Designed miniproteins, single chains, continued (2). Designs and how they scored, part 30

Each design is a single chain, and the fold is of that chain. pLDDT is the mean over its residues in the fold that is shown.

## One batch from the design tools (miniprotein)

Design m5081
Fold by ESMFold2-Fast:
Formats: C-alpha cells, sequence, structure tokens
Structure m5081 (fold): chain A 63 residues (1-63)
C-alpha cells in the first residue's frame, strides 16, 4: 500500500488529519508511538496536518 493510499484511509475523505490520525499512519509504517509523537510535537504547530505534512513525516521517520 502506498503512503498516499494509507494517508487517504485515515483521513476518511478529509484533506487534513488530526494528530492522532497522523500517529496511527506513522505506526502503520512501523514508526514507534514515541517517535511519532516527538516528530509531531517538533514539526507541527497546528491541531491538524495536511496530507503533504504526513507524507513528509513518514519520509523523515524512515531515515
Amino acid sequence: MSDDELIDKYAKGRETLTKEQAIDVLKARGVSEELAKSLLDSLVDNETLTKQQVRQLIALAEV
């Protein structure tokens, strides 16, 4: 499953995801909950994330 397909599943037809939904996407990619929360707290200042921001977080977590 592509990152875009995974993100779209959690977004439920919305253009943005909650922080909780973004954590679930990252966890589905094998990112720990602790790392996912740290990335969100450091890089996201809003209550919601765009699909592009979630894609960027996946890319950062995979390195």
Scores: mean pLDDT 78

Design m5082
Fold by ESMFold2-Fast:
Structure m5082 (fold): chain A 78 residues (1-78)
Amino acid sequence: SPREKAIKYLEEAKARDPAVAELFGKAIQYVEDAPDNIEQAKKALEYAREALRRASPDVQPILEKAIKYIEELLKELE
């Protein structure tokens, strides 16, 4: 599912970039805690986008994949 793929890529990005791990952790928590809640998915997207702004170049492609799956999740919830 988009939710499972988003969590997978967010956790991979978190493991590779500990300096931005708090933002990744928040994004993961919002995706995990309310899988069918549009407001929680929107918050996950907000934290993931902020993390992308601060992430190392090597982590950015992984995080862009996570963001795409969060966007897919949002489309399914709308």
Scores: mean pLDDT 77

Design m5083
Fold by ESMFold2-Fast:
Structure m5083 (fold): chain A 60 residues (1-60)
Amino acid sequence: MSESVRKYLELLKERAIANADKVPHTERSFDLGMEELKRKYPQESELIDAHRAEYYAALA
């Protein structure tokens, strides 16, 4: 996975964590960010989906 995509994924996760107890539907905002990232980097969509799954696993 490219460095820029990885860095942006980390920013999306940090924002989701920071807002988890303050903003309803933080998971939806995270998902929308992930879909936008997949639109920009479709060749990495499987890796982006893996990171989304990892984030949700960490919440469980």
Scores: mean pLDDT 69

Design m5084
Fold by ESMFold2-Fast:
Parts: sequence; C-alpha cells; structure tokens
Structure m5084 (fold): chain A 55 residues (1-55)
Amino acid sequence: GELKQKLLEAIGEILRAIGDIFDAELAGDEEALKKAEKELEEAKKKFEEILKELE
C-alpha cells in the first residue's frame, strides 16, 4: 500500500534529479548543477529510509 507508493515517488524524485543534472551540464549552469546534485542526495536518503521500513 503506502510503502509502495512512497518508494515509487522516491524513485521518481531520483530520476527527475538525474534529468536536472543532465540539463544543467548541457547548459553549463554550475548553480543549477549544484542544486540538482543536492536534490539527488536528498532523494537517495529518502529512498534509503523507505527501504529500512521494508527490513
């Protein structure tokens, strides 16, 4: 139920952050790149917390 939905949302956030990193690199926008990298780290931590609930 809820854990599966949270997991899918976290995966979606990771994929979006990866896309934002790619776009920032293509644009040469160092500030956007740093922001996207931070979003990816936050999304990874959220995903890891959800995985702990499945242990």
Scores: mean pLDDT 83

Design m5085
Fold by ESMFold2-Fast:
Structure m5085 (fold): chain A 52 residues (1-52)
Amino acid sequence: MEEIRELPRDQLVEEAKRLGATGIYSERDPEDPDKRIYVFILPDGSEVRFRE
């Protein structure tokens, strides 16, 4: 199973700034259709996924 970190929605912008994220997009959580997975694109091109 992929390791997806959990992060409160209100902390997303602060975490993005901390990581230096160059982009953010969201995907539907396949385990919970009422939730979103936020994907941060880092300066090195890597992605970090957070579950709300």
Scores: mean pLDDT 73

Design m5086
Fold by ESMFold2-Fast:
Structure m5086 (fold): chain A 107 residues (1-107)
Amino acid sequence: SEAAVAEARRELTRAQQALDSGNYDEAIKEAERAVELAEGQDPLLAAVGYITLAKAYMKKGDYEKALEYSERALEIARQVHDRAPGVLEEAEELYKKAKEMLEKKKS
């Protein structure tokens, strides 16, 4: 619904503000809500929500979850790359970084 997409956009804005302020747990909660509202409604918003989740988990040092969410962002971003190539590029960079950090942690 249009109302759900509008709420997803507001939650995503709050998630990004929380991320920028170092409030990673708040960013995660708001981004999770944004994804729940955007999934099935707006794939691009859902992809940006998953990117925000991946960024927040990267900042928390949870590289396994960062990898999972960047993978989900990649799956969606590949479907909408013609409309938002920057989203695909950001998802690819996050996936690569999360994988590198996870491998360093295992070594």
Scores: mean pLDDT 87

Design m5087
Fold by ESMFold2-Fast:
Structure m5087 (fold): chain A 57 residues (1-57)
Amino acid sequence: KKLTVKEIAYILQELKGLSKEEALKEALKLGPLTARELAEKIGASVSTVNEILKKYK
């Protein structure tokens, strides 16, 4: 299942400390990704990405 741009932006804010605007811009550049594909691109574990998504609500 692919993540929305908003979910990707939220993960980038939490893991990289990007601003909302920077995170949204990077999320748009990345395009639609699964949690695994995003984790691979940012050098995080899938477990870490999933824990952050759990906080997104």
Scores: mean pLDDT 79

Design m5088
Fold by ESMFold2-Fast:
Structure m5088 (fold): chain A 69 residues (1-69)
Amino acid sequence: SHELFQRAARIAREAHEQILALPGVTKADITVTVTGDDEVELSAKVEGTPEAVAKSKEIVEQARKQIAA
């Protein structure tokens, strides 16, 4: 789970940077939570324009897919 957490943290950091680069984002928080020995959850709270929020959700889903792979 250490390797999974480290990979998830890196992917979350990259996603956070991408979201902060979006025009119209006013707040972005991304958290990786260890929910079990080999299980992590990626949570995101993004505030901004509807367009920015929609794009940020796409970025978060891509990050979740990368973590699950």
Scores: mean pLDDT 82

Design m5089
Fold by ESMFold2-Fast:
Structure m5089 (fold): chain A 72 residues (1-72)
Amino acid sequence: KEAEDYLLQALEALDSGDYETAIKNLEKAREIAKDHPLVVKLIQEAIDAVKAGDVETAKNLIIKALFLLRID
């Protein structure tokens, strides 16, 4: 739940163009989800996509991470 909240906050930050806040929320979600290696990988790839300016890819990766957290 806590990791999901940070991922949702990251999506909101991306929609508002606040990439610094998006990255901070993704880093917090990654720390909380550290016991889920596939989720950690998706969040890291999302951070890399944000840094590259690829917001669409970042959003898709965040949605995949959210889906995996919800099927546990």
Scores: mean pLDDT 85

Design m5090
Fold by ESMFold2-Fast:
Structure m5090 (fold): chain A 63 residues (1-63)
Amino acid sequence: SDLEEVERLIEELREAESEEEAVRLAQKAGKLLRRAYDQGMSEEEVERLEREIVRAYIEATER
């Protein structure tokens, strides 16, 4: 499912070994999240996942 794919990408993002990889993963997760929203994912769930993408990106790039 799109939710499972976004959550998988967020975990990959946390483990990203370079800033370039982190940017790529964050962009891919964001695109899938927008698609999931268009397909009926709740606003609350989208906002939760957007916050997790941002947090994961910060954690990956602050290492």
Scores: mean pLDDT 82

Design m5091
Fold by ESMFold2-Fast:
Structure m5091 (fold): chain A 68 residues (1-68)
Amino acid sequence: SRGRELGREIVASPDAAALEQKLLAEGIDRETLLEIFSVVAAEDITRAVGKVFGLSEEEIEKLIEKGL
């Protein structure tokens, strides 16, 4: 959903703190913030697990895109 897309944008951004402050200033609700945090946590876990199993970054990105 929208929160997942925003979470991906934050993770990919070199200035994540500024983007986060901008989103909060726009009055983003708690539910959307929780979705953003869930995306970030899921991506971090998926990257860590994928590296342990020897997956390429391309394969890891495909897993993340599938909502893992």
Scores: mean pLDDT 66

Design m5093
Fold by ESMFold2-Fast:
Structure m5093 (fold): chain A 87 residues (1-87)
Amino acid sequence: MEEQEKILEEAKKLVDGLAKKIQDLIDEGKLEEAEELIKKLKKVIEEERKLLPEIEDEKLRKVAEEAIKYAEEKLKELQEKLEKAKA
């Protein structure tokens, strides 16, 4: 089995763990902390996207791209939940 598949699975689990932490903060009414964490993670994802063209291995680049896309989708969901919680 290709190592890349396992790396992607582990990356998705990490993203899911972070998403749960942010969701728990929203559920607890710690909206300021949730918003700050979302902002920090968006900045990290933006910097990681800038590094994608520097990955020489096409398979690793694809894994990194898919992981970033997964994280971006989760952050958008959390941002929408945060905005609804603020209303």
Scores: mean pLDDT 80

Design m5094
Fold by ESMFold2-Fast:
Structure m5094 (fold): chain A 77 residues (1-77)
Amino acid sequence: STRATINAIAAAHRQDMGAFFDALRAQGITGPITVRVTFADGTVVVVTANNIDDLRRKFGKVMARHRQAVASIDVVA
């Protein structure tokens, strides 16, 4: 499923978010997407985006605010 594919990509690339977004684009994943980001400090942020480019923009803002390593990214169905 799209969710399983995104979660697998996130697990492989969470230390390199650029590679993560490039991999999502390469898989042809499009349309609205909601993700739950858990940081290494235990902080959880839910991000809702209209597409991968919107997700990338919103992730940049979230990462700038938290400055923590990403522990996991889960796609909300």
Scores: mean pLDDT 71

Design m5095
Fold by ESMFold2-Fast:
Structure m5095 (fold): chain A 85 residues (1-85)
Amino acid sequence: MSKEELRAEAEAAREAGLAAAEEAVKAAEAGDLHTAYLKATAAELLLATAENLYLWAGDEEAAEETRRLREEARKRVEEAIEKAK
């Protein structure tokens, strides 16, 4: 894969991961813990994939931003799930 292709895939994975995190929060708020956990798992994997793809593309700034977004998303999802229990 070219660096441009890696960056494009990283951008897509980051967007998908953040969307999955928002879906996890909404599912938890609706009391659907099963969907919340599935979406939380998808978000974690997608954001971790995006970080690695940015690193392989040589885009350390985007990788660092993605790592920060992953931490923020994880915290939001954990708080939403805990409140729904």
Scores: mean pLDDT 87

Design m5096
Fold by ESMFold2-Fast:
Structure m5096 (fold): chain A 55 residues (1-55)
Amino acid sequence: MKEEEIKKLLEEEVKLTMEIMKLHIEDPENPENQKRIEELAERSQRIAEEREKLL
């Protein structure tokens, strides 16, 4: 019943992780990229917490 929702959250976590890695590679000197990475990491953490609540 909750399996499909968990799968969607996992897919979102993967996408966020890939975007964070891409930003690290493309322009590590850009402070805007660092701020973006922090925002994406916070979003990923919140999704992980939502997944834990479903378990």
Scores: mean pLDDT 78

Design m5097
Fold by ESMFold2-Fast:
Structure m5097 (fold): chain A 71 residues (1-71)
Amino acid sequence: DEDLEKGKQYFNEGKYDEAIKYYKKAIERDPLNAEAWYNLSLALYKKGKVEEAEKYFMKAFILEPLSKRPL
């Protein structure tokens, strides 16, 4: 997913607002993409939006069982 890849690029550059924008686009295209929800939660943590980040982290956890997560 190009939007997910761009989100990761912006996140690595410390551009968390841009990362959030592209992760949301990735989720809009594929709402079952646990990686996009997880990465969105991390970007929100970096911005200090802890409560919102926890909500989306739980969404990622529900979509991707612990046994299938990349460790």
Scores: mean pLDDT 80

Design m5098
Fold by ESMFold2-Fast:
Structure m5098 (fold): chain A 77 residues (1-77)
Amino acid sequence: MAELYGRIAEQEIRDESRSLEEAKELAKEIVRKLHEQGWLSEEEAEEYLKKLEEARSMEEVIEITGEAVKKAMEKKE
C-alpha cells in the first residue's frame, strides 16, 4: 500500500508539474490530504510542509513526499 501511494504521488508530481514551484504545491496538497484522512498528525503534516518549502530540487520534493506517504501508511493501523 505505501509503495503504491508513494508511486502515485511521484507520478502525479512528475506528470502535473512543469516547475519546482508546481511540484511543491502538489506535494503540499498530498500532505494536507494525508492529514485530513488522519494518517498524519498535525505536527507531522506541518513538519513535511516546512521541508517542502525548503526543498531546492524536484528530487527533494519527491523524496519528502514519499517519506510523508510512507509514514502515513505505516502509522495507519
Scores: mean pLDDT 74

Design m5099
Fold by ESMFold2-Fast:
Structure m5099 (fold): chain A 80 residues (1-80)
Amino acid sequence: ADEYFMKGLRLYTQEKYEEAKEEFEKAIKLDPNYSEAWYNLGVVYYKLKEYEKAIEYYEKAIELDPDYAGAKKKLEEVKK
């Protein structure tokens, strides 16, 4: 899971959002409780202007980790 997550982060920093999405999806397939991967998948969807999906994935990250401040902040930004 961590290897795919790290690949996703590298691709995201290169603005390769579609490729980053695929790697984060692989990370969550191996570890569905990987709250940080769900959060970053939401961030990628936000960059792709897929706001409804971004909201869903931020909410999933918060469901898995209720103290995930970053996901809560991003959820507020998308809704306003």
Scores: mean pLDDT 82

Design m5100
Fold by ESMFold2-Fast:
Structure m5100 (fold): chain A 89 residues (1-89)
Amino acid sequence: KKEALILTDKGGRALEEGNYEEAVEYFKKALEIDPNNAYAHLLLGQAYLKLGKYEEAIKSFERAIEFGKDNPALVEQAKKLLEEAKKKL
């Protein structure tokens, strides 16, 4: 889905630049178009982690694991970040 990919790319750039709130908005918009995008859920979780929103980060990483079953590397990264987020609670 081209629009979801563009929004995910914009969110990724915002995340790299430290614009975490803007990154969250881009990833949320991408997920409105493509709700099962495991990569967008992974990046949304990372943005929430940076914002100290640990409960939201946990939910996003759980969704990344749920939808990323065809991508073992993504699932492993999401599981590691999920445990990091849980330790912050």
Scores: mean pLDDT 89

Design m5101
Fold by ESMFold2-Fast:
Structure m5101 (fold): chain A 63 residues (1-63)
Amino acid sequence: RKLALERLEEIAEEIAERTGLSLETARRIVESVIRGGFKNLSGDIPERFEEAIRLAEELIRRL
């Protein structure tokens, strides 16, 4: 278990709290932002997901 992985988990928890998404969804968003996956999504992104992606990018940038 690495400290970086623990910080990503804490970021996912914060995103879930701030956006009202489930922790599982927040973790997927964090992972996708790291992989650049969300920029490749085709179709509509729900407003909550857009806010979560923005938060994930901000918090991950601070790492």
Scores: mean pLDDT 68

Design m5102
Fold by ESMFold2-Fast:
Structure m5102 (fold): chain A 81 residues (1-81)
Amino acid sequence: SLEEQIEEEAERLKKISDEAVAASGTDPETVRRLIDEARREAQELIDLAKKAGYKVEVTLPRISHPEHPRVTRAEVKIEKP
């Protein structure tokens, strides 16, 4: 169902975000790649939510400092119509 697809996309975004946090400070290239992947997954989640009439708010993971990259976790809020 569309609801299951939305839940799966939200879960994938959270997993990618957690992986980016885990890679923080060790591999800047991996962190950047994971943030780009999270951006793509967030867009897919937003598009699916719009089709279902759900309200969705996504905060993407971000690198805070270039010399000591700290990644902030993604946040996902989904409200059914």
Scores: mean pLDDT 76

Design m5103
Fold by ESMFold2-Fast:
Structure m5103 (fold): chain A 70 residues (1-70)
Amino acid sequence: SSSLQQQLAESEKQSDKLEKEASKNPDNKDILRQLSESLSESSLLAGQLGDDKRAQELADKAQKYYEKAK
């Protein structure tokens, strides 16, 4: 199984990729939902690693994209 640190790194790479796609297509709700979900997963992993500040920053960003995807 991947370590939590590896899982966070992989999740962050996915979020970065989705952020680039969201920048190209800011009103594409499917991309915004995927980005929100990816950022929420990264937030959970950061929290599990004890990085509460990063977890909160990622959660806030996830919420922003979640609201845009409505």
Scores: mean pLDDT 86

Design m5104
Fold by ESMFold2-Fast:
Structure m5104 (fold): chain A 79 residues (1-79)
Amino acid sequence: SEEERLERGLELARRGAELAAEGRELLAKNGSLEEILRGIGLVLRGIGLMFEGALIGGEEAARFGTEYARKLGVKADFR
């Protein structure tokens, strides 16, 4: 059960970090308003998934998500 929750949390954190990175890359292009809004949406969805991953998988999932997002070039401190 603990292992299942951790695995689920890690998977959500991974997907969230990837979406946030994708949105950040889109925003970095400084494109059209439509692209900016899409990028913002991706970042917000990514952050939401990382939070969900942390809630399910605990501290380990939270740390993994933050570190992975950082490696992908996203500052994922939700402070």
Scores: mean pLDDT 83

Design m5105
Fold by ESMFold2-Fast:
Structure m5105 (fold): chain A 63 residues (1-63)
Amino acid sequence: MQELIDKGGELTSKGDEYEKKGDYKKALEYYQKALDLYKQAGPQTQLTVDALTKQIEKLKKKI
């Protein structure tokens, strides 16, 4: 469980880095991978899942 959250955090950080660089396609890829891990971790990550889902939707409009 905690391992999935930790990996999700790492992937989110990589997504943030690519978004900052303007590489929205790579940012989207990392955010989607992070989202999958958080969903696997369970309902305790719901706020993070919601935030990340909104971020993915915003990025899709830029691609």
Scores: mean pLDDT 81

Design m5106
Fold by ESMFold2-Fast:
Structure m5106 (fold): chain A 56 residues (1-56)
Amino acid sequence: MVEEVVREVERITGDREVAEALGRAAELMVRDHGLSEDEARDRAIAAARQLAAQRA
């Protein structure tokens, strides 16, 4: 899951550091907030798209 999120976020944002940060956030959402892996992945990707839009 984390590796998949990192890859997709890096593709969306072009920023490896942001991709790693959002991948870690997705992992914490599953472990600490009880989200499913699919929900955490979707939220991280949505955040990446929002960040990319703000940079444009």
Scores: mean pLDDT 79

Design m5107
Fold by ESMFold2-Fast:
Structure m5107 (fold): chain A 65 residues (1-65)
Amino acid sequence: PTDEEVARAVRELVEKHGVPEELARRVAELASQGRAAEAIAYAREHLTGPAAVAASAGGWDLAQA
């Protein structure tokens, strides 16, 4: 994925889903490296409820881009 796609994913997680910026950035970074499983695991460890679901989905989508 491009830097623009990563920045967009971070912004969406922070603004729309209430994910802390540091956590959103880490999830997006792992996903951008093709490490979708690690991104999902990180989101599950550090987030709960809808924020964890949003970060996991965003990480998967970025890894596929």
Scores: mean pLDDT 73

Design m5108
Fold by ESMFold2-Fast:
Structure m5108 (fold): chain A 65 residues (1-65)
Amino acid sequence: SLEEAYQQGAEIAKRLLKEDPTATPAEAGELAMRYAYEQGWSVDQIVAAGEGARKAAEDLKAAAA
């Protein structure tokens, strides 16, 4: 589902920021979309994963500031 894709993107962003706290929301989105594409997800699911990752990265970086 799109909701599951969005949540998976958010989890990818959380893992990325643990490894590299300087990573941007855009980089988190790109990583999540790349993962979704490599897994063979639909275009809508790829976009949802990217949006979930960007939002999670923004929220985590705001909380750390």
Scores: mean pLDDT 86

Design m5109
Fold by ESMFold2-Fast:
Structure m5109 (fold): chain A 73 residues (1-73)
Amino acid sequence: SNISEEEKREKLLEEAREVVERYEEEVAKLDLTPEQRELVEEIRRVAEELLAGGDPEELTRRLLELQARGAAA
């Protein structure tokens, strides 16, 4: 029984859900350009894929790359 790995997965899914819910609210308060809004939608999609049971390592990496691109635009 590997309770530690199961707990880590549950926490990751909870964090992803919070990201989707809170990030959408936070982003709605920001005066973003259309290009920035498209990037944010991609970030949201990655978080939704994580919640749907996608690969957490790969999806987390993609999320960080998208955030970095947003900062550079």
Scores: mean pLDDT 69

Design m5110
Fold by ESMFold2-Fast:
Structure m5110 (fold): chain A 65 residues (1-65)
Amino acid sequence: MAEILIEAAETMVEMGLRNPEITLEQLIKGLEILEKSAREQLNPEDYAKVKEHVEKLKAEAEKKF
């Protein structure tokens, strides 16, 4: 479960960086929605893994925009 959400977050960032129509603000909002979904659907241990990956991906996106 956590692995699928981490893959979705990574794909979201990759697509956002390749698509000039996607703003940094939209990408960050997408990642926040995914993190909220993970918090509601996953146990605390799996949610912690998703949260850690999302924070790293947010930092990476901000550096590349």
Scores: mean pLDDT 79

Design m5111
Fold by ESMFold2-Fast:
Structure m5111 (fold): chain A 56 residues (1-56)
Amino acid sequence: MSVPGDVAPKLMTFKEGLERGGGPALPSIEEAFGKKGPEGAPFGQAPSIPAGFKTY
């Protein structure tokens, strides 16, 4: 694989993970347990991340 960084971050998004694994089956449990971002963020952890993740 020559371009691993292009697919990895897209799959790590909160919205992508929730739609694939946490949806119509157990949405309340999935959101209550792993509620990091409001909708879909790059890390899905929190939108309050400053320039900390860009310093690399």
Scores: mean pLDDT 47

Design m5112
Fold by ESMFold2-Fast:
Structure m5112 (fold): chain A 63 residues (1-63)
Amino acid sequence: EFDREVELALALIGAAVAKLAYERGDPQAPEDMAKYYERAASLATGEQRDLFEKEAEEWKKKA
């Protein structure tokens, strides 16, 4: 069983990989970034959640 912190770390790793794909011109990468930050926001609390929600919304604008 993964705890919430491990799940959050995996979501952020996914976001980092998607960011590298975006920098290489992958048209799918903004949608993947938004998805991973939405997942991170669902696993985070307080100010971290708000930051990840903001990141997800910014990447949705690019998708």
Scores: mean pLDDT 81

Design m5113
Fold by ESMFold2-Fast:
Structure m5113 (fold): chain A 81 residues (1-81)
Amino acid sequence: DAVARLEEAAQKLSDAAKAGNFEEAIKYLREFIRLAGEVGLPASVVTGYVLRIIGSLLEGNYDDAVKDAQALAEEARRAAA
């Protein structure tokens, strides 16, 4: 189930961001981007969230990265419904 894998990647991204682990957060963000293409998420939506998440991670704003990762997971769930 590609949606379940997307939710798992988003959850792990969120967990890494909460832990302040930049390397793990980027790892799971890359996995999410790969899986988002498989589910057919609009590239414009994915790009917007990815840029915001990367910006937040680079600034050490892990709370905002978590919020955007969770919002992106909701978009994935909606697209697969």
Scores: mean pLDDT 79

Design m5114
Fold by ESMFold2-Fast:
Structure m5114 (fold): chain A 75 residues (1-75)
Amino acid sequence: EEEKKKKAIEKLEKAIEAIKTNKDIEEALKYIDEAYKLSTDEEAKKKIEEAVIALQNNDYEKAIEYLEEAKEILE
């Protein structure tokens, strides 16, 4: 349980880094999908879904904000 949360947080951190450093949206989406599958928290999942929508709309700053919020919920 704790292990899954830690892995989800790590995947969210990698997704945020991919967006901030390289704007590698494909890599970010892969990490986001992995984090979503590892998470059982409904509120965190909603934030992850909002981040995906923001990325699809090319709103990278908003996507990072939602991913950071999801990470905070899981912490």
Scores: mean pLDDT 82

Design m5115
Fold by ESMFold2-Fast:
Structure m5115 (fold): chain A 60 residues (1-60)
Amino acid sequence: SAMEEEIRRLSRELREAVEAGDLERARELQKRLLAVTAQMNPVIAAVARRETERLVAEAE
């Protein structure tokens, strides 16, 4: 979904900003990511569930 894509995009950009040492961009991206997640609790729950299932499968 578009909202899941937005969360993934913001998370990726945040990691890239941190790796580049761009703290101003990183803080702006963190703020935006938190605002999006506050509006999309069901999507966050779905993403968390998917990642948990993947980790369990990898652990076997």
Scores: mean pLDDT 69

Design m5116
Fold by ESMFold2-Fast:
Structure m5116 (fold): chain A 63 residues (1-63)
Amino acid sequence: MSELNQAVKELILAIQNGAPKSEVEKLRKRAIEIARKEAKSEEEAKVLETWIDTLYDDYMAKA
């Protein structure tokens, strides 16, 4: 599994398990950093960042 896949899964799992906001924020930042590093293009990096941010916002709003 890619490092990005692992980071995103950890982020979602932390949100679903009600982890502290500080921990969730650290996992979100890590996932975005990995997405930027693994992206094949600047466009892909932006799409991945937007996707991670959208997931974070949606899950946090529902919690």
Scores: mean pLDDT 78

Design m5117
Fold by ESMFold2-Fast:
Structure m5117 (fold): chain A 64 residues (1-64)
Amino acid sequence: SAEEHYEKGLELYKQKKYEEAAKEFEKAIRLDPKYSKAWLELAIVLAKLGKLEEAAKAYEKGLS
């Protein structure tokens, strides 16, 4: 489910596995594009990876 991918992403983020965390949040969003909290976590992770433009776009989606 979208929630399971979101939870896995959070666990990977706690482990500082940012690339893997981003992939899990992207899977959550693919299943539920209106999952605002997954978009916001994706924005944080993308910022940690230095992908600032992608992070800004994900943040904007999370504010929907």
Scores: mean pLDDT 88

Design m5118
Fold by ESMFold2-Fast:
Structure m5118 (fold): chain A 72 residues (1-72)
Amino acid sequence: AAELVRRAIEAARAGKYEEAKRLAEEALKRATNPLIRQAAELAYAAAVYVEKGDFETAERLIRRAEELLREA
């Protein structure tokens, strides 16, 4: 699950928001760790903001997701 969240973050940063959403959804389905689950939710939200062109909000969400992955 953590690896799927990392891939979702990479896709979001690359502007591939549809791929990022799919990877984050898959991570949510597999995640049993609450920190990884929250990171996946943030990665999905970041992809939504990338789609809207709000890259500043997306980057804030990505940084929070990465922080949660480091703690997991």
Scores: mean pLDDT 84

Design m5119
Fold by ESMFold2-Fast:
Structure m5119 (fold): chain A 84 residues (1-84)
Amino acid sequence: AKLTPGQEEMAKLLAEQAKEDPEFLNYLITALENEDEEPETRAYAAYALGEVGDERAVEALKKALEDPDETVQLYAKKALEKIK
């Protein structure tokens, strides 16, 4: 299962906040790296980090390409394509 359209819209709003708040950007990176989080939460963080486009997320997103959840892998790949 992929993120819902409502989750994608919320992730875009969170990305706008993260562009102006470095601590919130770091929160999203931490959520993506936390393997104890639900896969949907990690996918959501990956999507938001891609919308932010900040290079500080690149290493976390590269690690997420190896995530056991295929949806997390997909959104990490899409996020990296936006940052490059």
Scores: mean pLDDT 80

